Designed miniproteins, single chains, continued (2). Designs and how they scored, part 49

Each design is a single chain, and the fold is of that chain. pLDDT is the mean over its residues in the fold that is shown.

## One batch from the design tools (miniprotein)

Design m5683
Fold by ESMFold2-Fast:
Structure m5683 (fold): chain A 115 residues (1-115)
Amino acid sequence: APATLEEQKAIIREELAALNLPELAEEAIKVMEEAHEKGLSMLGAYLLDASREDAEEQKKELLEVLRKQIERGILDESVLEEVENLEEGEALLIMAFVDKEKKPVRTEILRVKKK
């Protein structure tokens, strides 16, 4: 069975708390709740933390994943520009949402400055 909204919110909080990104977690949860009210569900989420020592390798791997999701019509191509323009010490969360027919209809991009 797909994860419930409450299960997805718990996962986002746990994952982002482990990375010391509570502000990003709260913004993501707000987006998920607003999407749910509109009859949308989250298909996937992608995170890049540019404060990590392996940030350049993670960015390269993420760009390959994002290009494939764009080719599949799941993500908007604007996500590539957001990843390329990410500055040192920033973190980026990309969220994909589907409608009731499981058609991709919305991409949300959240960015925070990590200390």
Scores: mean pLDDT 81

Design m5684
Fold by ESMFold2-Fast:
Formats: structure tokens, sequence, C-alpha cells
Structure m5684 (fold): chain A 66 residues (1-66)
């Protein structure tokens, strides 16, 4: 099986970060995506960052601001 590590942290400004790390066969890259929160009445700022290292480790960071 592929090992998966999930780490949660919170900043002083109330930004919650969830980091998920797993192994992947994807080529090394970095992708930044904004979630579908624009125009919603509940408007947390949501941002997703996906990073794939040369060692085949995929790290996904999801940030949500209160």
Amino acid sequence: GVPVTVTKSKTADGVEMTTTTSKTDKPPHLTLENGRIEGSDTKPVKQKVTHVSADGVETVVEMTQK
C-alpha cells in the first residue's frame, strides 16, 4: 500500500492547514488551485497546493481561512 500522512495546523489568523503526503509516480511539479468558494455566502478563503518531489512524494496542502 501507499503510505499517507495527514498533518493539521492552524495559524494565529485562523487559517487551518491540512497537509497530506503520499507516494506517487507523477513527474515533479507544483500546482496551485483556488477552491470553488467565490460567490458563496459562506466565503472561507480556500486554497490548495499540490507539490510532487523528484523522489516521487506528493504533498497536498489545503488551506481554509475563517
Scores: mean pLDDT 68

Design m5685
Fold by ESMFold2-Fast:
Structure m5685 (fold): chain A 98 residues (1-98)
Amino acid sequence: MEEEIKKRVEELEKQLAEDPDNVRALMELGDLYEKLGDFEKAAEYYRQAVELAIRRFGETHPLVIEALRRLSDVLEKLGKTEEAEAYRKQAEEMEKKR
């Protein structure tokens, strides 16, 4: 199970080296690092996914809202409560604009 996750991480990291504009790959890497318990790496990938998704699709896109919520959740697990709440509010505001 853990070896399968690590193999998928390597595949996605190679894809991002070739195509850094892949929002879904960034989201999946965040999810996989969260499963591995590496919340710091998960937060890094979710932040990248938020920034890229806003640039490509706009602030109210479902991928932006999803990435913001996942980022908030992992920041809470890291004890970064103020940052987590800021991203939760941002996700709620973006959802209300839809």
Scores: mean pLDDT 84

Design m5686
Fold by ESMFold2-Fast:
Structure m5686 (fold): chain A 77 residues (1-77)
Amino acid sequence: GTKEQAEELVKQAEELKAKGTPENLKLAAVKFEQAGNIYKALNLPLEAAKAYGEAAKVYKELGLLDEAEKVWQKRFK
């Protein structure tokens, strides 16, 4: 993925998060995680950590604790 693709995923995730439905929140978490994966592949650790952190927070809000923990740990790899 490209940096531009990661930035677009973050933007889409924030828009979905703003809509606040459980379906939109789950989709937002997935897009934040995808952005984090792209940033990590590009060796942008601060941007990756921020995106993974947002994904983990949203998963936790949804009660998806296993998904939240897995994504949270990606911040420290």
Scores: mean pLDDT 86

Design m5687
Fold by ESMFold2-Fast:
Structure m5687 (fold): chain A 64 residues (1-64)
Amino acid sequence: SLKKKIVEKANKNTAINAAKIIARSHGMTDEEIAALDDIDKVIELAKKFNNPTILKYAEKLKEN
């Protein structure tokens, strides 16, 4: 449904924004942070910084 798609998009944006905050805290450049624009890149970031909470959340969103 349209409503479900809106919620899923909002959840993905939340994960991306959380990943950008973590990336900045680890000293990533503004260009690298701007490149974090999809869930696959969020998953890669979570693996790189060993963040199991964001990894689990992002993998759940990818399954939708």
Scores: mean pLDDT 80

Design m5688
Fold by ESMFold2-Fast:
Structure m5688 (fold): chain A 64 residues (1-64)
Amino acid sequence: VLSLEELEDVLNQAQRARDRLLERIRQAREEGAPPEEIARLEAQKENLDKSIEEIKKRIEEMKK
């Protein structure tokens, strides 16, 4: 089980991954990637957003 400090670290890593995905989406568009590829990257970002929200909720519960 992750400690509060470990969960906060995971949150930071997930937020960094989200920033990298945003950069990758921009680069893919610049490269002229197919819309299918861009949509896949955007779906990955959406999944990361959901994970980030879940981690935040877990942190809140642990601080109760």
Scores: mean pLDDT 82

Design m5689
Fold by ESMFold2-Fast:
Structure m5689 (fold): chain A 65 residues (1-65)
Amino acid sequence: DEDDALIAQGIAALDAAGVSLDQLREMAKRAEQMAKKYAKSDPKTAAFFAKLAAALKARIKELEG
């Protein structure tokens, strides 16, 4: 999935940049808001943001463990 590959690359870049857990949490929250915002008008964009939110939450869980 091209979206999954792009998201993985983005998370790796955030890790390399030293982005904080609080910043990652805010990014995940924003991604969820964007997924809801675009759900009816642009389902493809909504699906991308939903995947991004899930990936960010998974990364947050890893960093908290």
Scores: mean pLDDT 82

Design m5690
Fold by ESMFold2-Fast:
Parts: structure tokens; sequence; C-alpha cells
Structure m5690 (fold): chain A 64 residues (1-64)
């Protein structure tokens, strides 16, 4: 059993892990569509936040 300081710390850690996993899934889908690491990095540079980065990745998948 993993012990966290508070229930909130545990919930936050799990949400962060889920969010990172979703980002990795989106990146893999874009690479499947022929996107390069350089194109993905350019999208990341245009993103003011990780949440915006996720939205931009979803938009690229939608355009494909």
Amino acid sequence: TTIFRTPEDRAEAERNRAFVKELEELIKKLKDLGFTNEQLQEIARRSPSVEEFKKLLEEEIKKA
C-alpha cells in the first residue's frame, strides 16, 4: 500500500499520473499519424500550459 501524507496528496498524485498518461497517449497517436518529435516540440512551445498542450494535440489529431 502506498502511503501519502493526506488523502488530497494521494488524489493529486493519481490525477497527475492520469494526466501524464493521457498526454503520452496523444503523443503516440500523433506519431502514428507521421508527426515528428520536432513538430510535437513546436506545439509544446506554442502552449502556455500543459492543459493547452493537451488541447493542441487533440486538435492536431482532429485535423488528421
Scores: mean pLDDT 74

Design m5691
Fold by ESMFold2-Fast:
Structure m5691 (fold): chain A 82 residues (1-82)
Amino acid sequence: AEEEKERKEKKIEAVEKWLQKHFGLDPETARKVAEELLKLVETYGDPLLKEAIDAIVNNETPSFEAFFRLRLVAVDIIKRLK
């Protein structure tokens, strides 16, 4: 549905900006990491990763546990892209 596609694009952009701010990633790398993070949430349903992404999309600070999970997964994705 259109709402689902719009929501996904909005999440990718929000996470991309967050990754640039917190990891110092260039825009291209941040976008690839954001796309993979969203794909992992949609495919596997990790509740902490979903919580972190939802908080970022709503311009809120994730919980400490959600933030830590997001950092671990993002670092793993960055290693796969190199």
Scores: mean pLDDT 79

Design m5692
Fold by ESMFold2-Fast:
Structure m5692 (fold): chain A 75 residues (1-75)
Amino acid sequence: MRPQEVADSFEAALAAIREALAQYSKETGEKIEITDERLETREIGGKEVQYAVVTVTSSSENGKPRTTAARVKAP
């Protein structure tokens, strides 16, 4: 795996996640904040697999804040 290819894929994944969260916030009225963004590497069957991991906190005017982590496989 080339570092530049991983970085490009990771940034593309983050951009897509940010756009999806912005749309979700507009549609639901919930405040969505990205609190952490990281790259996670796992070895599966002798092959390195990269995941973009995003931690988000969502809150509504009448709701308790919720924190969720999502994993998206990076190419």
Scores: mean pLDDT 69

Design m5693
Fold by ESMFold2-Fast:
Structure m5693 (fold): chain A 72 residues (1-72)
Amino acid sequence: DPFEEILKALEEKGELTGEEIQKLLEGASDEEANNISTAILRAIEKGKESHDKLTKKLIETLKEEYKKIKAS
């Protein structure tokens, strides 16, 4: 599950760059990669964090945004 791999890497490293996120999504379908990328963008925007990085403090926000996308 590409989303679970991102959550795991984020917890272990504390932050992920866009390049690291892209590498973790290499095995995902186009639909999954788009859904996860959209959730990440929304989480960063809501957290008012750097637009270049996803941090572990956004994990709960990321889970909520991904759930909303999957429910659409």
Scores: mean pLDDT 78

Design m5694
Fold by ESMFold2-Fast:
Structure m5694 (fold): chain A 89 residues (1-89)
Amino acid sequence: MEEKIEYLKSRLDEIAEAAKKEGALIINPEDLKRMLDLLYELSKTEPEAQKKLDEIYELAKEGKYGEAAEKLFEFEIDESLRRMKEAIA
């Protein structure tokens, strides 16, 4: 897993630029790094997070940086919604 996260961190600028160029998302590299760090921590214990990290890594390896950014943004939204849902009984 460490090799996958280091690869993705080395591609943050390309991922951000591809997402913007595809017209799908405006995400800066700092936000992508924050999302990626969160996903990596969760991937150590959560199978769903590990699967999401694997999917993002494979997309980035294929040069599909826009799709990789979309998957990472989807994770961020899902995690934020889950935390909000847990905060309201």
Scores: mean pLDDT 75

Design m5695
Fold by ESMFold2-Fast:
Structure m5695 (fold): chain A 107 residues (1-107)
Amino acid sequence: KDALIDAALDNLKAALANLNAKDYANAAISALNAAISYAKAGDADAALQALVGAVNAAKKALALNPANSNLQAALANAQAALAALQAGQIDAAIANAEAAIANLSAA
């Protein structure tokens, strides 16, 4: 659990740095990795906050490049991860967050 919390905190620091740099795609990736780490650690509230941050970063990335199909898919998967976590579906939330990271990395 401690290693997962440390990984989540490192990813939140990376997300903040990327937001300050206006690198919204990398900010979303870092926030999604933080959410996955918190979810695996059993901290659903922290995972939920990280997913909200990831969705907001993905929306900003898409606003800069609205025709990018990978960014559209990333936002859809990040929103699905958030909805799954709100429903208590932890494994589905992790799977959708991982799919969003793959789409952002291909963007």
Scores: mean pLDDT 88

Design m5696
Fold by ESMFold2-Fast:
Structure m5696 (fold): chain A 80 residues (1-80)
Amino acid sequence: SEKVEEARRLLKEAEELLKQGIEAMDNGDYETAIKLFEEAIDKYVEAMRLFEEAGDWEGVLEAAVGLIKAATYLAIARSK
């Protein structure tokens, strides 16, 4: 379905942003890391919503795990 394809695209973009955020954080660039994690969170939330609407519960779980990771890293970056 088009919703699953769009959700998968958003999930991939969110994963790439999460990776970039972690790299920025490892380099001490907490301001850039925060922005990247916030963007990743937005995309994980949208992907999860689309997977849920499509009944793709495996996709929902994958997006939810990514969201938890991004939110955790965001909290750590904000504490610096």
Scores: mean pLDDT 92

Design m5697
Fold by ESMFold2-Fast:
Structure m5697 (fold): chain A 61 residues (1-61)
Amino acid sequence: SAAEKAAEERKKREQEVLQITIKNVEDMIASYREKIEAGFTHLEKKLQVLEEQLALLKKQG
């Protein structure tokens, strides 16, 4: 039915958005880790927050 198709399309879009968000957070974590290794240790707290956000997003997927 049209309602079932709309629900399936909505779930697909929600999953696509979630995967894009996960990828973006993973890319940010990688960037911050590289900067911390280069000596920007003041970014360690921001890295921790991003890792906690990633863990929550992965629990939703």
Scores: mean pLDDT 85

Design m5698
Fold by ESMFold2-Fast:
Structure m5698 (fold): chain A 68 residues (1-68)
Amino acid sequence: SALEEEIKKKVDEYLEKLKKGELTPDEALQNLVTEVAALAERAGLSRAERQALVQKAASEFVERIEKL
């Protein structure tokens, strides 16, 4: 879906910024969570669905940081 593609793009963008030293891990995670929440809200998702997407994106981001 378009929403899933946008979320994956945001995860990749923040990982790239982290790798370049432009953001700390905490700053990157905070910005990612904020943007994913905004995307889910604009998509008209329920509160529970928005929370699930934010958590999924955050978990994926943290897992990918641990593999760096």
Scores: mean pLDDT 85

Design m5699
Fold by ESMFold2-Fast:
Structure m5699 (fold): chain A 63 residues (1-63)
Amino acid sequence: MREEEVRRVRERILENARRMIELGYSLETVVAYARAEARAHKLSEEEIEELVEEVRRMYEEAK
């Protein structure tokens, strides 16, 4: 896998996830969004779960 491509996709998803958190979306909705987008961009299941864990951390920090 190309690290640069994964990094760019991950950054975009995290930026959108952060905005969703700011708009009051639930953690479940934001996680579902992140998984769907990462899968659409053909990230591996391992990369998807790593991204989801980052989204969960962002949600906790936003409290």
Scores: mean pLDDT 80

Design m5700
Fold by ESMFold2-Fast:
Structure m5700 (fold): chain A 92 residues (1-92)
Amino acid sequence: MAQLQALLARAQAVLAAAQAATTPAQQQAALDAAIALAKEVADLFSDDQQVINQMIASILRGIGLLLDGASQAAAAEEIAREVIATLEKLLA
């Protein structure tokens, strides 16, 4: 429980950082943090194929937004929101 709550707090912080990002460097840092967090959640649930698939899908959606011309901040927000949604379901 405590570890999942800490991850949820980190995911919320990444979302806030993405929303506050005003420079390309800040947007890239938010995207890197969002991807790293999704990978960390997948690693913690390495025997839960559904969680792994959800984390992969969140990263692919972020990449899809970038290919469609969205900002790195928008991609980071999408990934962070998906990680938050997954963690909230695991805490329910």
Scores: mean pLDDT 85

Design m5701
Fold by ESMFold2-Fast:
Structure m5701 (fold): chain A 88 residues (1-88)
Amino acid sequence: DEFEKQLEAVLAEAKKIAAAAGLRFVGPILIADSETLSGLAGPSDAGTVVRKVLEKEIDGHRVLALAASGAEVSEQDVAEAIAGSLAL
């Protein structure tokens, strides 16, 4: 559907931006659902920095595309960084 097509375009562009900046692409996150974000949150064993490389609005939803600095990035590191970014 149209939302999925736009999300794929954001994903592709975010990967290009992350690569150009020397960052490892992590993935897009949809900001419209706080329950989904809560489900991703957990204790982190690593202090890897995650950065927002692209932000778009798709069909009334805000989408963040994220990339990490460092070689190892866990799912918990991503969830923690997303939660922290949304708290602001």
Scores: mean pLDDT 58

Design m5702
Fold by ESMFold2-Fast:
Structure m5702 (fold): chain A 82 residues (1-82)
Amino acid sequence: GAMEEEIKKKILEIEVMEGMALIVKGVALVTKDYKWGIEKLEEYIKELEEKLEKETNEEVKEAIEKAIKHLKELKKELESRL
C-alpha cells in the first residue's frame, strides 16, 4: 500500500545519504581535505537528526539512528587524521 511504499522510499533516501557520506570520506582521504569532509559529514548528520525528530515510523527511525551512528564513525576517522 501507499504507506509501505512511503516507508521503503524513506529508507532508500537514508541509504543514499550513507552512500554519499562514504563518497565524501573517499574524496577527503584522496584530497587530504579532512576539514571539508568533516564539515560535509556534520551537514548530513544534522539532516538525519532533523529527520529523526519528525519521524513516527519505528523501522524508519531505526534506519536513521543506524545511519547517524555510521556517519559519526566516519567523521571520527577523518578527525583522527587532523
Scores: mean pLDDT 90

Design m5703
Fold by ESMFold2-Fast:
Structure m5703 (fold): chain A 60 residues (1-60)
Amino acid sequence: SGRDVQIATLERLKQWAIQNNDQKMADIYQQMIDAVRNGDRAAYLQLQVQLGDLYAQQYS
């Protein structure tokens, strides 16, 4: 299903963050996985903003 593909993608991104010693980013990806599993769209959208902000701070 689309949900399973989305979760698999987020799991890979979380593993990548862990391998790069980025625990803050890994924690956001975990929360996004939880939001997808719970159908919590509002939490997911908020977490996407937090992820973008964190990424901009660390890699821009």
Scores: mean pLDDT 87

Design m5704
Fold by ESMFold2-Fast:
Structure m5704 (fold): chain A 78 residues (1-78)
Amino acid sequence: MKFSDLKGSKEKYIILENTTFEPESFILFAKYLFDSKFIILTSKNNPPLSEKEARALASVLGFDYAFNEEELKKIIEK
């Protein structure tokens, strides 16, 4: 996801798939500008980050993490 895709967004949740991560600095900056919750979702295909690495990144960035679509629904719906 590019920073421009988030500009002016008021989405309650922004979902980042574990396929391509943008630099940490712009993700943190986007989060600061938007009252949106960021969720990292593990890719169904061969992801660039392992589950452990993706969870660690989410924790460092203050994001939620979902390892599948069912967990994603639980985060979004409650």
Scores: mean pLDDT 53

Design m5705
Fold by ESMFold2-Fast:
Structure m5705 (fold): chain A 68 residues (1-68)
Amino acid sequence: MPSPEEVVEEARAWAEELLARPEPPPFADLMAKFAEFNQRMKEAKVSPEQRKEFGEIAGEVLEAWRAR
């Protein structure tokens, strides 16, 4: 099981890769990734501070997706 830190860092790396792409992924893939990370964070019992960090990452991805 990855640590809470590893889950947050994976989410950040994923978001940075998406933000570097010229086009956003299909909405289904985006939602699947959000659900996956959210579930993994629940299982890892991520702290409120780290959950806030994930929320910021998810916000960045959603903003880029909406800006298209």
Scores: mean pLDDT 73

Design m5706
Fold by ESMFold2-Fast:
Structure m5706 (fold): chain A 84 residues (1-84)
Amino acid sequence: SMDDKIAALVADLEAMLEQGATLDQIRAFIDAQVAAGLTPEQLVRVARRFRDRDPDVAQELANQAIKMSPDLSVGEKMRVLGEA
């Protein structure tokens, strides 16, 4: 399910961060997931899970979602980026 896929991606990113992964390694992981079929909506949902804990990771996920889909709502983009 979508929820199971989001939970798996969150767990993978949390494990990478606990292992001391750099932002470049996080970007490479996100790029690989996108190549494997990860959608902008899934990226936005994962970004929300990191917004308060790891804002840099949330920003990378949000930037990739924005790049992939101009049809995401302005409010959704602003929420993920922490804007009003």
Scores: mean pLDDT 77

Design m5707
Fold by ESMFold2-Fast:
Order: structure tokens, then C-alpha cells, then sequence
Structure m5707 (fold): chain A 92 residues (1-92)
């Protein structure tokens, strides 16, 4: 089934969750929709759509590389992406 909540998580060496940021549905429905579009674009490998959604979220196109690396479970890329997304979410 479809999830209404998107989470960004970082993992420790033991596989345990180190840090989690949740986008609550009650904050901004348009933001949740943008994160869902981002997830779908990443799964499809649609780089132009990824860039479009990142721009709407206030991120630049340099984050495309970090997103692709995070999808490959690169720990460093996941940590960097999570930190930057937490900062963006806090500014909403």
C-alpha cells in the first residue's frame, strides 16, 4: 500500500538507525507530494524530473549525484543527504 509519510534515515555500522527525519502529513501536503515525486523519479532514473523536484524543494542539481549514491546504500552519501534535507525541512 501507499505510504503518506516519507522518512530519511542514516544507519550505523551495526545496521541500526542512527538518525531519522520524518515529513509529517500535517505540515505541508505539497511537500509530501514532492518527496513522493522525488522517490518515483529516483526509482525510474529520471534525472530531469529529479532536478525539477529538487529545485522545488530548494536544493540545487548537485544533489542528484548524492541521491543516486544514497540509492546504492553509500553510507557517506546517505549521511550527507540526510544532513542537508534536515536543514531544508527545519527552514519550512
Amino acid sequence: SLSETIQFATYGEDGGIKEVVTVPAELQPEVIALFEELAAALEAGDEEKIKEVLKKLGLDESYVELLYQAMKEDKEAIEELAEKLIEVIKKW
Scores: mean pLDDT 63

Design m5708
Fold by ESMFold2-Fast:
Structure m5708 (fold): chain A 87 residues (1-87)
Amino acid sequence: MEDVRRAEELIKEAEEYHKKGDYSKSASLLTAASLLAMVSGDKELIEKVRKVTVKMGIDSLEHIKNNPVKSFSQSFLELLEKALKEE
């Protein structure tokens, strides 16, 4: 039950980051949710994560296709800025 709840929380966080345009972090959170779902063995959760991942993947790809320079470059620059602030 705890792992199922954790995976659902990660899905919600991924949806929030996706809405904010942080597709890289959203993808990472969905990957973590997928791994937890697989470990849990819950078929409904596995299928839910799979459907959400496919839907968000399509949405992200369409957004990048329509706004390639802004979406890709801005997300990449924000990641670089965070890394540089750590040093």
Scores: mean pLDDT 68

Design m5709
Fold by ESMFold2-Fast:
Structure m5709 (fold): chain A 55 residues (1-55)
Amino acid sequence: SDEERQRELAAEILKEKIREEFKKLKIDLEIDENASDLEVQEKYLDALRKLLEEK
């Protein structure tokens, strides 16, 4: 079988699952639904840093 094709399909499926998890995180952090994954990561790290520094 075409192993490259199988890997590409698996990656697409995984990407969708990750997107769903980020969608949940966007709601919790009040981030726009259309925000990039990088923006979500940056907001998450900023929120975590703020929590640790302010505590």
Scores: mean pLDDT 72

Design m5710
Fold by ESMFold2-Fast:
Structure m5710 (fold): chain A 100 residues (1-100)
Amino acid sequence: SLEDVKEIIEELRKHPKAEFLVTLPLEKPGESILDKFKNPVTLSTIERLIEEGLVTPEEAIELLKKMIDDVINTYPEDSPLYKAAKEVKKIFDELIKKKK
């Protein structure tokens, strides 16, 4: 449900290694909410998409997964960001299991 997705986002926000999902990117002049829908980079962007009714619960979960996977696929395995993203992915997977 949307409420379950909001709870997952809130739990991720509280995790110290999820800071890479919390920092807002520099806003581009003329950027629309639809541009943020295509390439979300923060938890706040996904929360806004949910609040505006632009995503289903399933789409929001897929966007969260994509954000985490993009970090894992971009950074070297020995990097702090890769290690943080792997830890966050474990927590994300556990939160999804609890809400199924």
Scores: mean pLDDT 69

Design m5711
Fold by ESMFold2-Fast:
Structure m5711 (fold): chain A 94 residues (1-94)
Amino acid sequence: SLDERGRRLVSDARSLLETSRRLYEELIRALRNGDIDEAQRLLDRLSSETTTIGNIRRLAESLLPPDHPLVREVRDIYDESVNLLREAENLLRS
């Protein structure tokens, strides 16, 4: 069913967001150690994860009505991922 597909998309997006949170913590650690090259690689991985979550959001929006709870949940996950990426970019530029 479309609801089952939507629930899988939410689950996939949550898993990617959890990976992004770990990458962000690793990025902070790399910066604390002065490893700018590692921090840049982790930022690139965060950007890739955010892009993938964005693709999941677009897919969810194509399958379900825009006000559907599962679509709102994927949007919230995407927004959190974008905020995390922005914070990481700001840290690396500082």
Scores: mean pLDDT 91

Design m5712
Fold by ESMFold2-Fast:
Structure m5712 (fold): chain A 84 residues (1-84)
Amino acid sequence: DDIKKLAEEIIKRTPNPLIQEFTKEAAKLAIEGKSGEELVKLSKEYVEKISDPEEVQTIQKITLLLYFVKLGLMSLEEAIEEIK
């Protein structure tokens, strides 16, 4: 599953425990076939708890990458390149 692989690569590349937790929850929703609206709702819940603008941008980026891969608009390889 490309979503599971993408989530594992994001978690490996970020030491931030809040971003790791968000990535695990977002990937689970995507794997379970939940709508993009539910992914956006989860991202908003995490963003409301964050004061750092860079962490906010990271959560928004992860949300977008998971959503695009789920829709087949972006390959796993392209998404991994985006997280560097």
Scores: mean pLDDT 80

Design m5713
Fold by ESMFold2-Fast:
Structure m5713 (fold): chain A 77 residues (1-77)
Amino acid sequence: SNLEKLKNKIIAAQYALAVEEKDPSKREEAQKLLNEFDKNPDEILKRIKEQAESDPFYKKAVEEGEKIAKELEERLK
């Protein structure tokens, strides 16, 4: 559904912001990842989740993205 795609994009955006926050030199890499999400959402989301499992900093970013996505879903009901 369009809502599910939007929720996953919010998670990807929070991850991209966390990548830049952790290492500002990766700003272009973070922006490229977010742009690539529109083309290959499932592949990018899988990569994000794998990073979140190995790094607590990225796990927190993904959890914050999931929280924002849930709040948006509740507001649209």
Scores: mean pLDDT 84

Design m5714
Fold by ESMFold2-Fast:
Structure m5714 (fold): chain A 75 residues (1-75)
Amino acid sequence: VPQLSPAQQAADDRGLKVAKAVNKAIKEVEEKGEPVTLQADGITVRAEVTDDGTIKVTLFDAEGRNLGSFTIPVS
């Protein structure tokens, strides 16, 4: 069975931690109605409600550089 490289294993572990932080931030924003900022493995997760009633999630690296953003419709 091919084993994942240490770099791939590290990337998968970080991805899982960031995904959990994103899900937690979304739930907290829906619950509180105010912006939430969480950190996971050097990545900053910021979630906020937008004027159109969606939740915008933005990711920043350890240096504060924007890694990207996406929006999720509120149910």
Scores: mean pLDDT 74

Design m5715
Fold by ESMFold2-Fast:
Structure m5715 (fold): chain A 75 residues (1-75)
Amino acid sequence: SAEERAAREARRAFERAIENLKQGKVDVAEELTAPSLAERDAAGRALTEMVERNRDLLLEHEKKRIESGDTPVGG
């Protein structure tokens, strides 16, 4: 179904984002973890599972963001 496909694609995209985080690329990971996922129910549910499984990497990414003092609003 379309929902299953969307969830699968979200899962693959999140795995790629986690891999990119390990390599120091953070651009795509922030986009995938955006709160607007609620508008994409199937992808949101898949991402919830992946977030729980990859929580250590997400926490490391957030820790680095906090340490660098990155502002959500540019400048």
Scores: mean pLDDT 58

Design m5716
Fold by ESMFold2-Fast:
Structure m5716 (fold): chain A 96 residues (1-96)
Amino acid sequence: YEELKNLSDEEKRKIARKAMALARDYLESGLTKENLLKAIAALKLAAKVYEILGDKESAELARKLIEGLEKISGLKFDEEEVEKLAREILEELLNS
C-alpha cells in the first residue's frame, strides 16, 4: 500500500468510504462465498486506510464487521487471498 503514502488525507478518506460502500454493495448482492470474500477484502482495505489516517474508531468498526461476517458465515478466508483482493480493489479505486 505504498500508493497511499502519496495521497492527501482527503483522498485517503474518500478511498476508505468507497471501500466501506463497496463492502455493503457486495453484501446486498447476496451472501455467497464470493460476495463475502469481496466484502471482507473491501473492509480490510478500509480498516488499513483508517489506521493510516489515525481514525482508530472507524478502523475498529471495519474490523468488527469482518468478525461479524466470519461468525455469521462460519467461514474463514485465506489471509493472502483477502490481501490480494484488497490490493486489487485499491487499484480500481485509484484508477477511477
Scores: mean pLDDT 85

Design m5717
Fold by ESMFold2-Fast:
Structure m5717 (fold): chain A 91 residues (1-91)
Amino acid sequence: MEKEEEEKKKEEELLEKVLKRLKELVEKLKKAKSLEEQKEILLEELRRRAEEGGLSEAAIETAIANIEKNFTEESLEEFIKKVEELLKKYE
């Protein structure tokens, strides 16, 4: 029989960690003084996620390419807004 109680706690802990990470990411992005600094913060977060094994190398490369090609102030503002709305929902 699978350890349902341990897996439930693990899922709750993972959710807490994800919400904490998103909050920290948004704080860093808001403190950045330029679009280039904000781009570097996002790339650093992606590299960190790759190290944690949550994403495949192909997914990381695709995400990096998308940030480099399609990253704009508008897309960043929408990203921050979406994350803040998500954080408020799980507050």
Scores: mean pLDDT 70

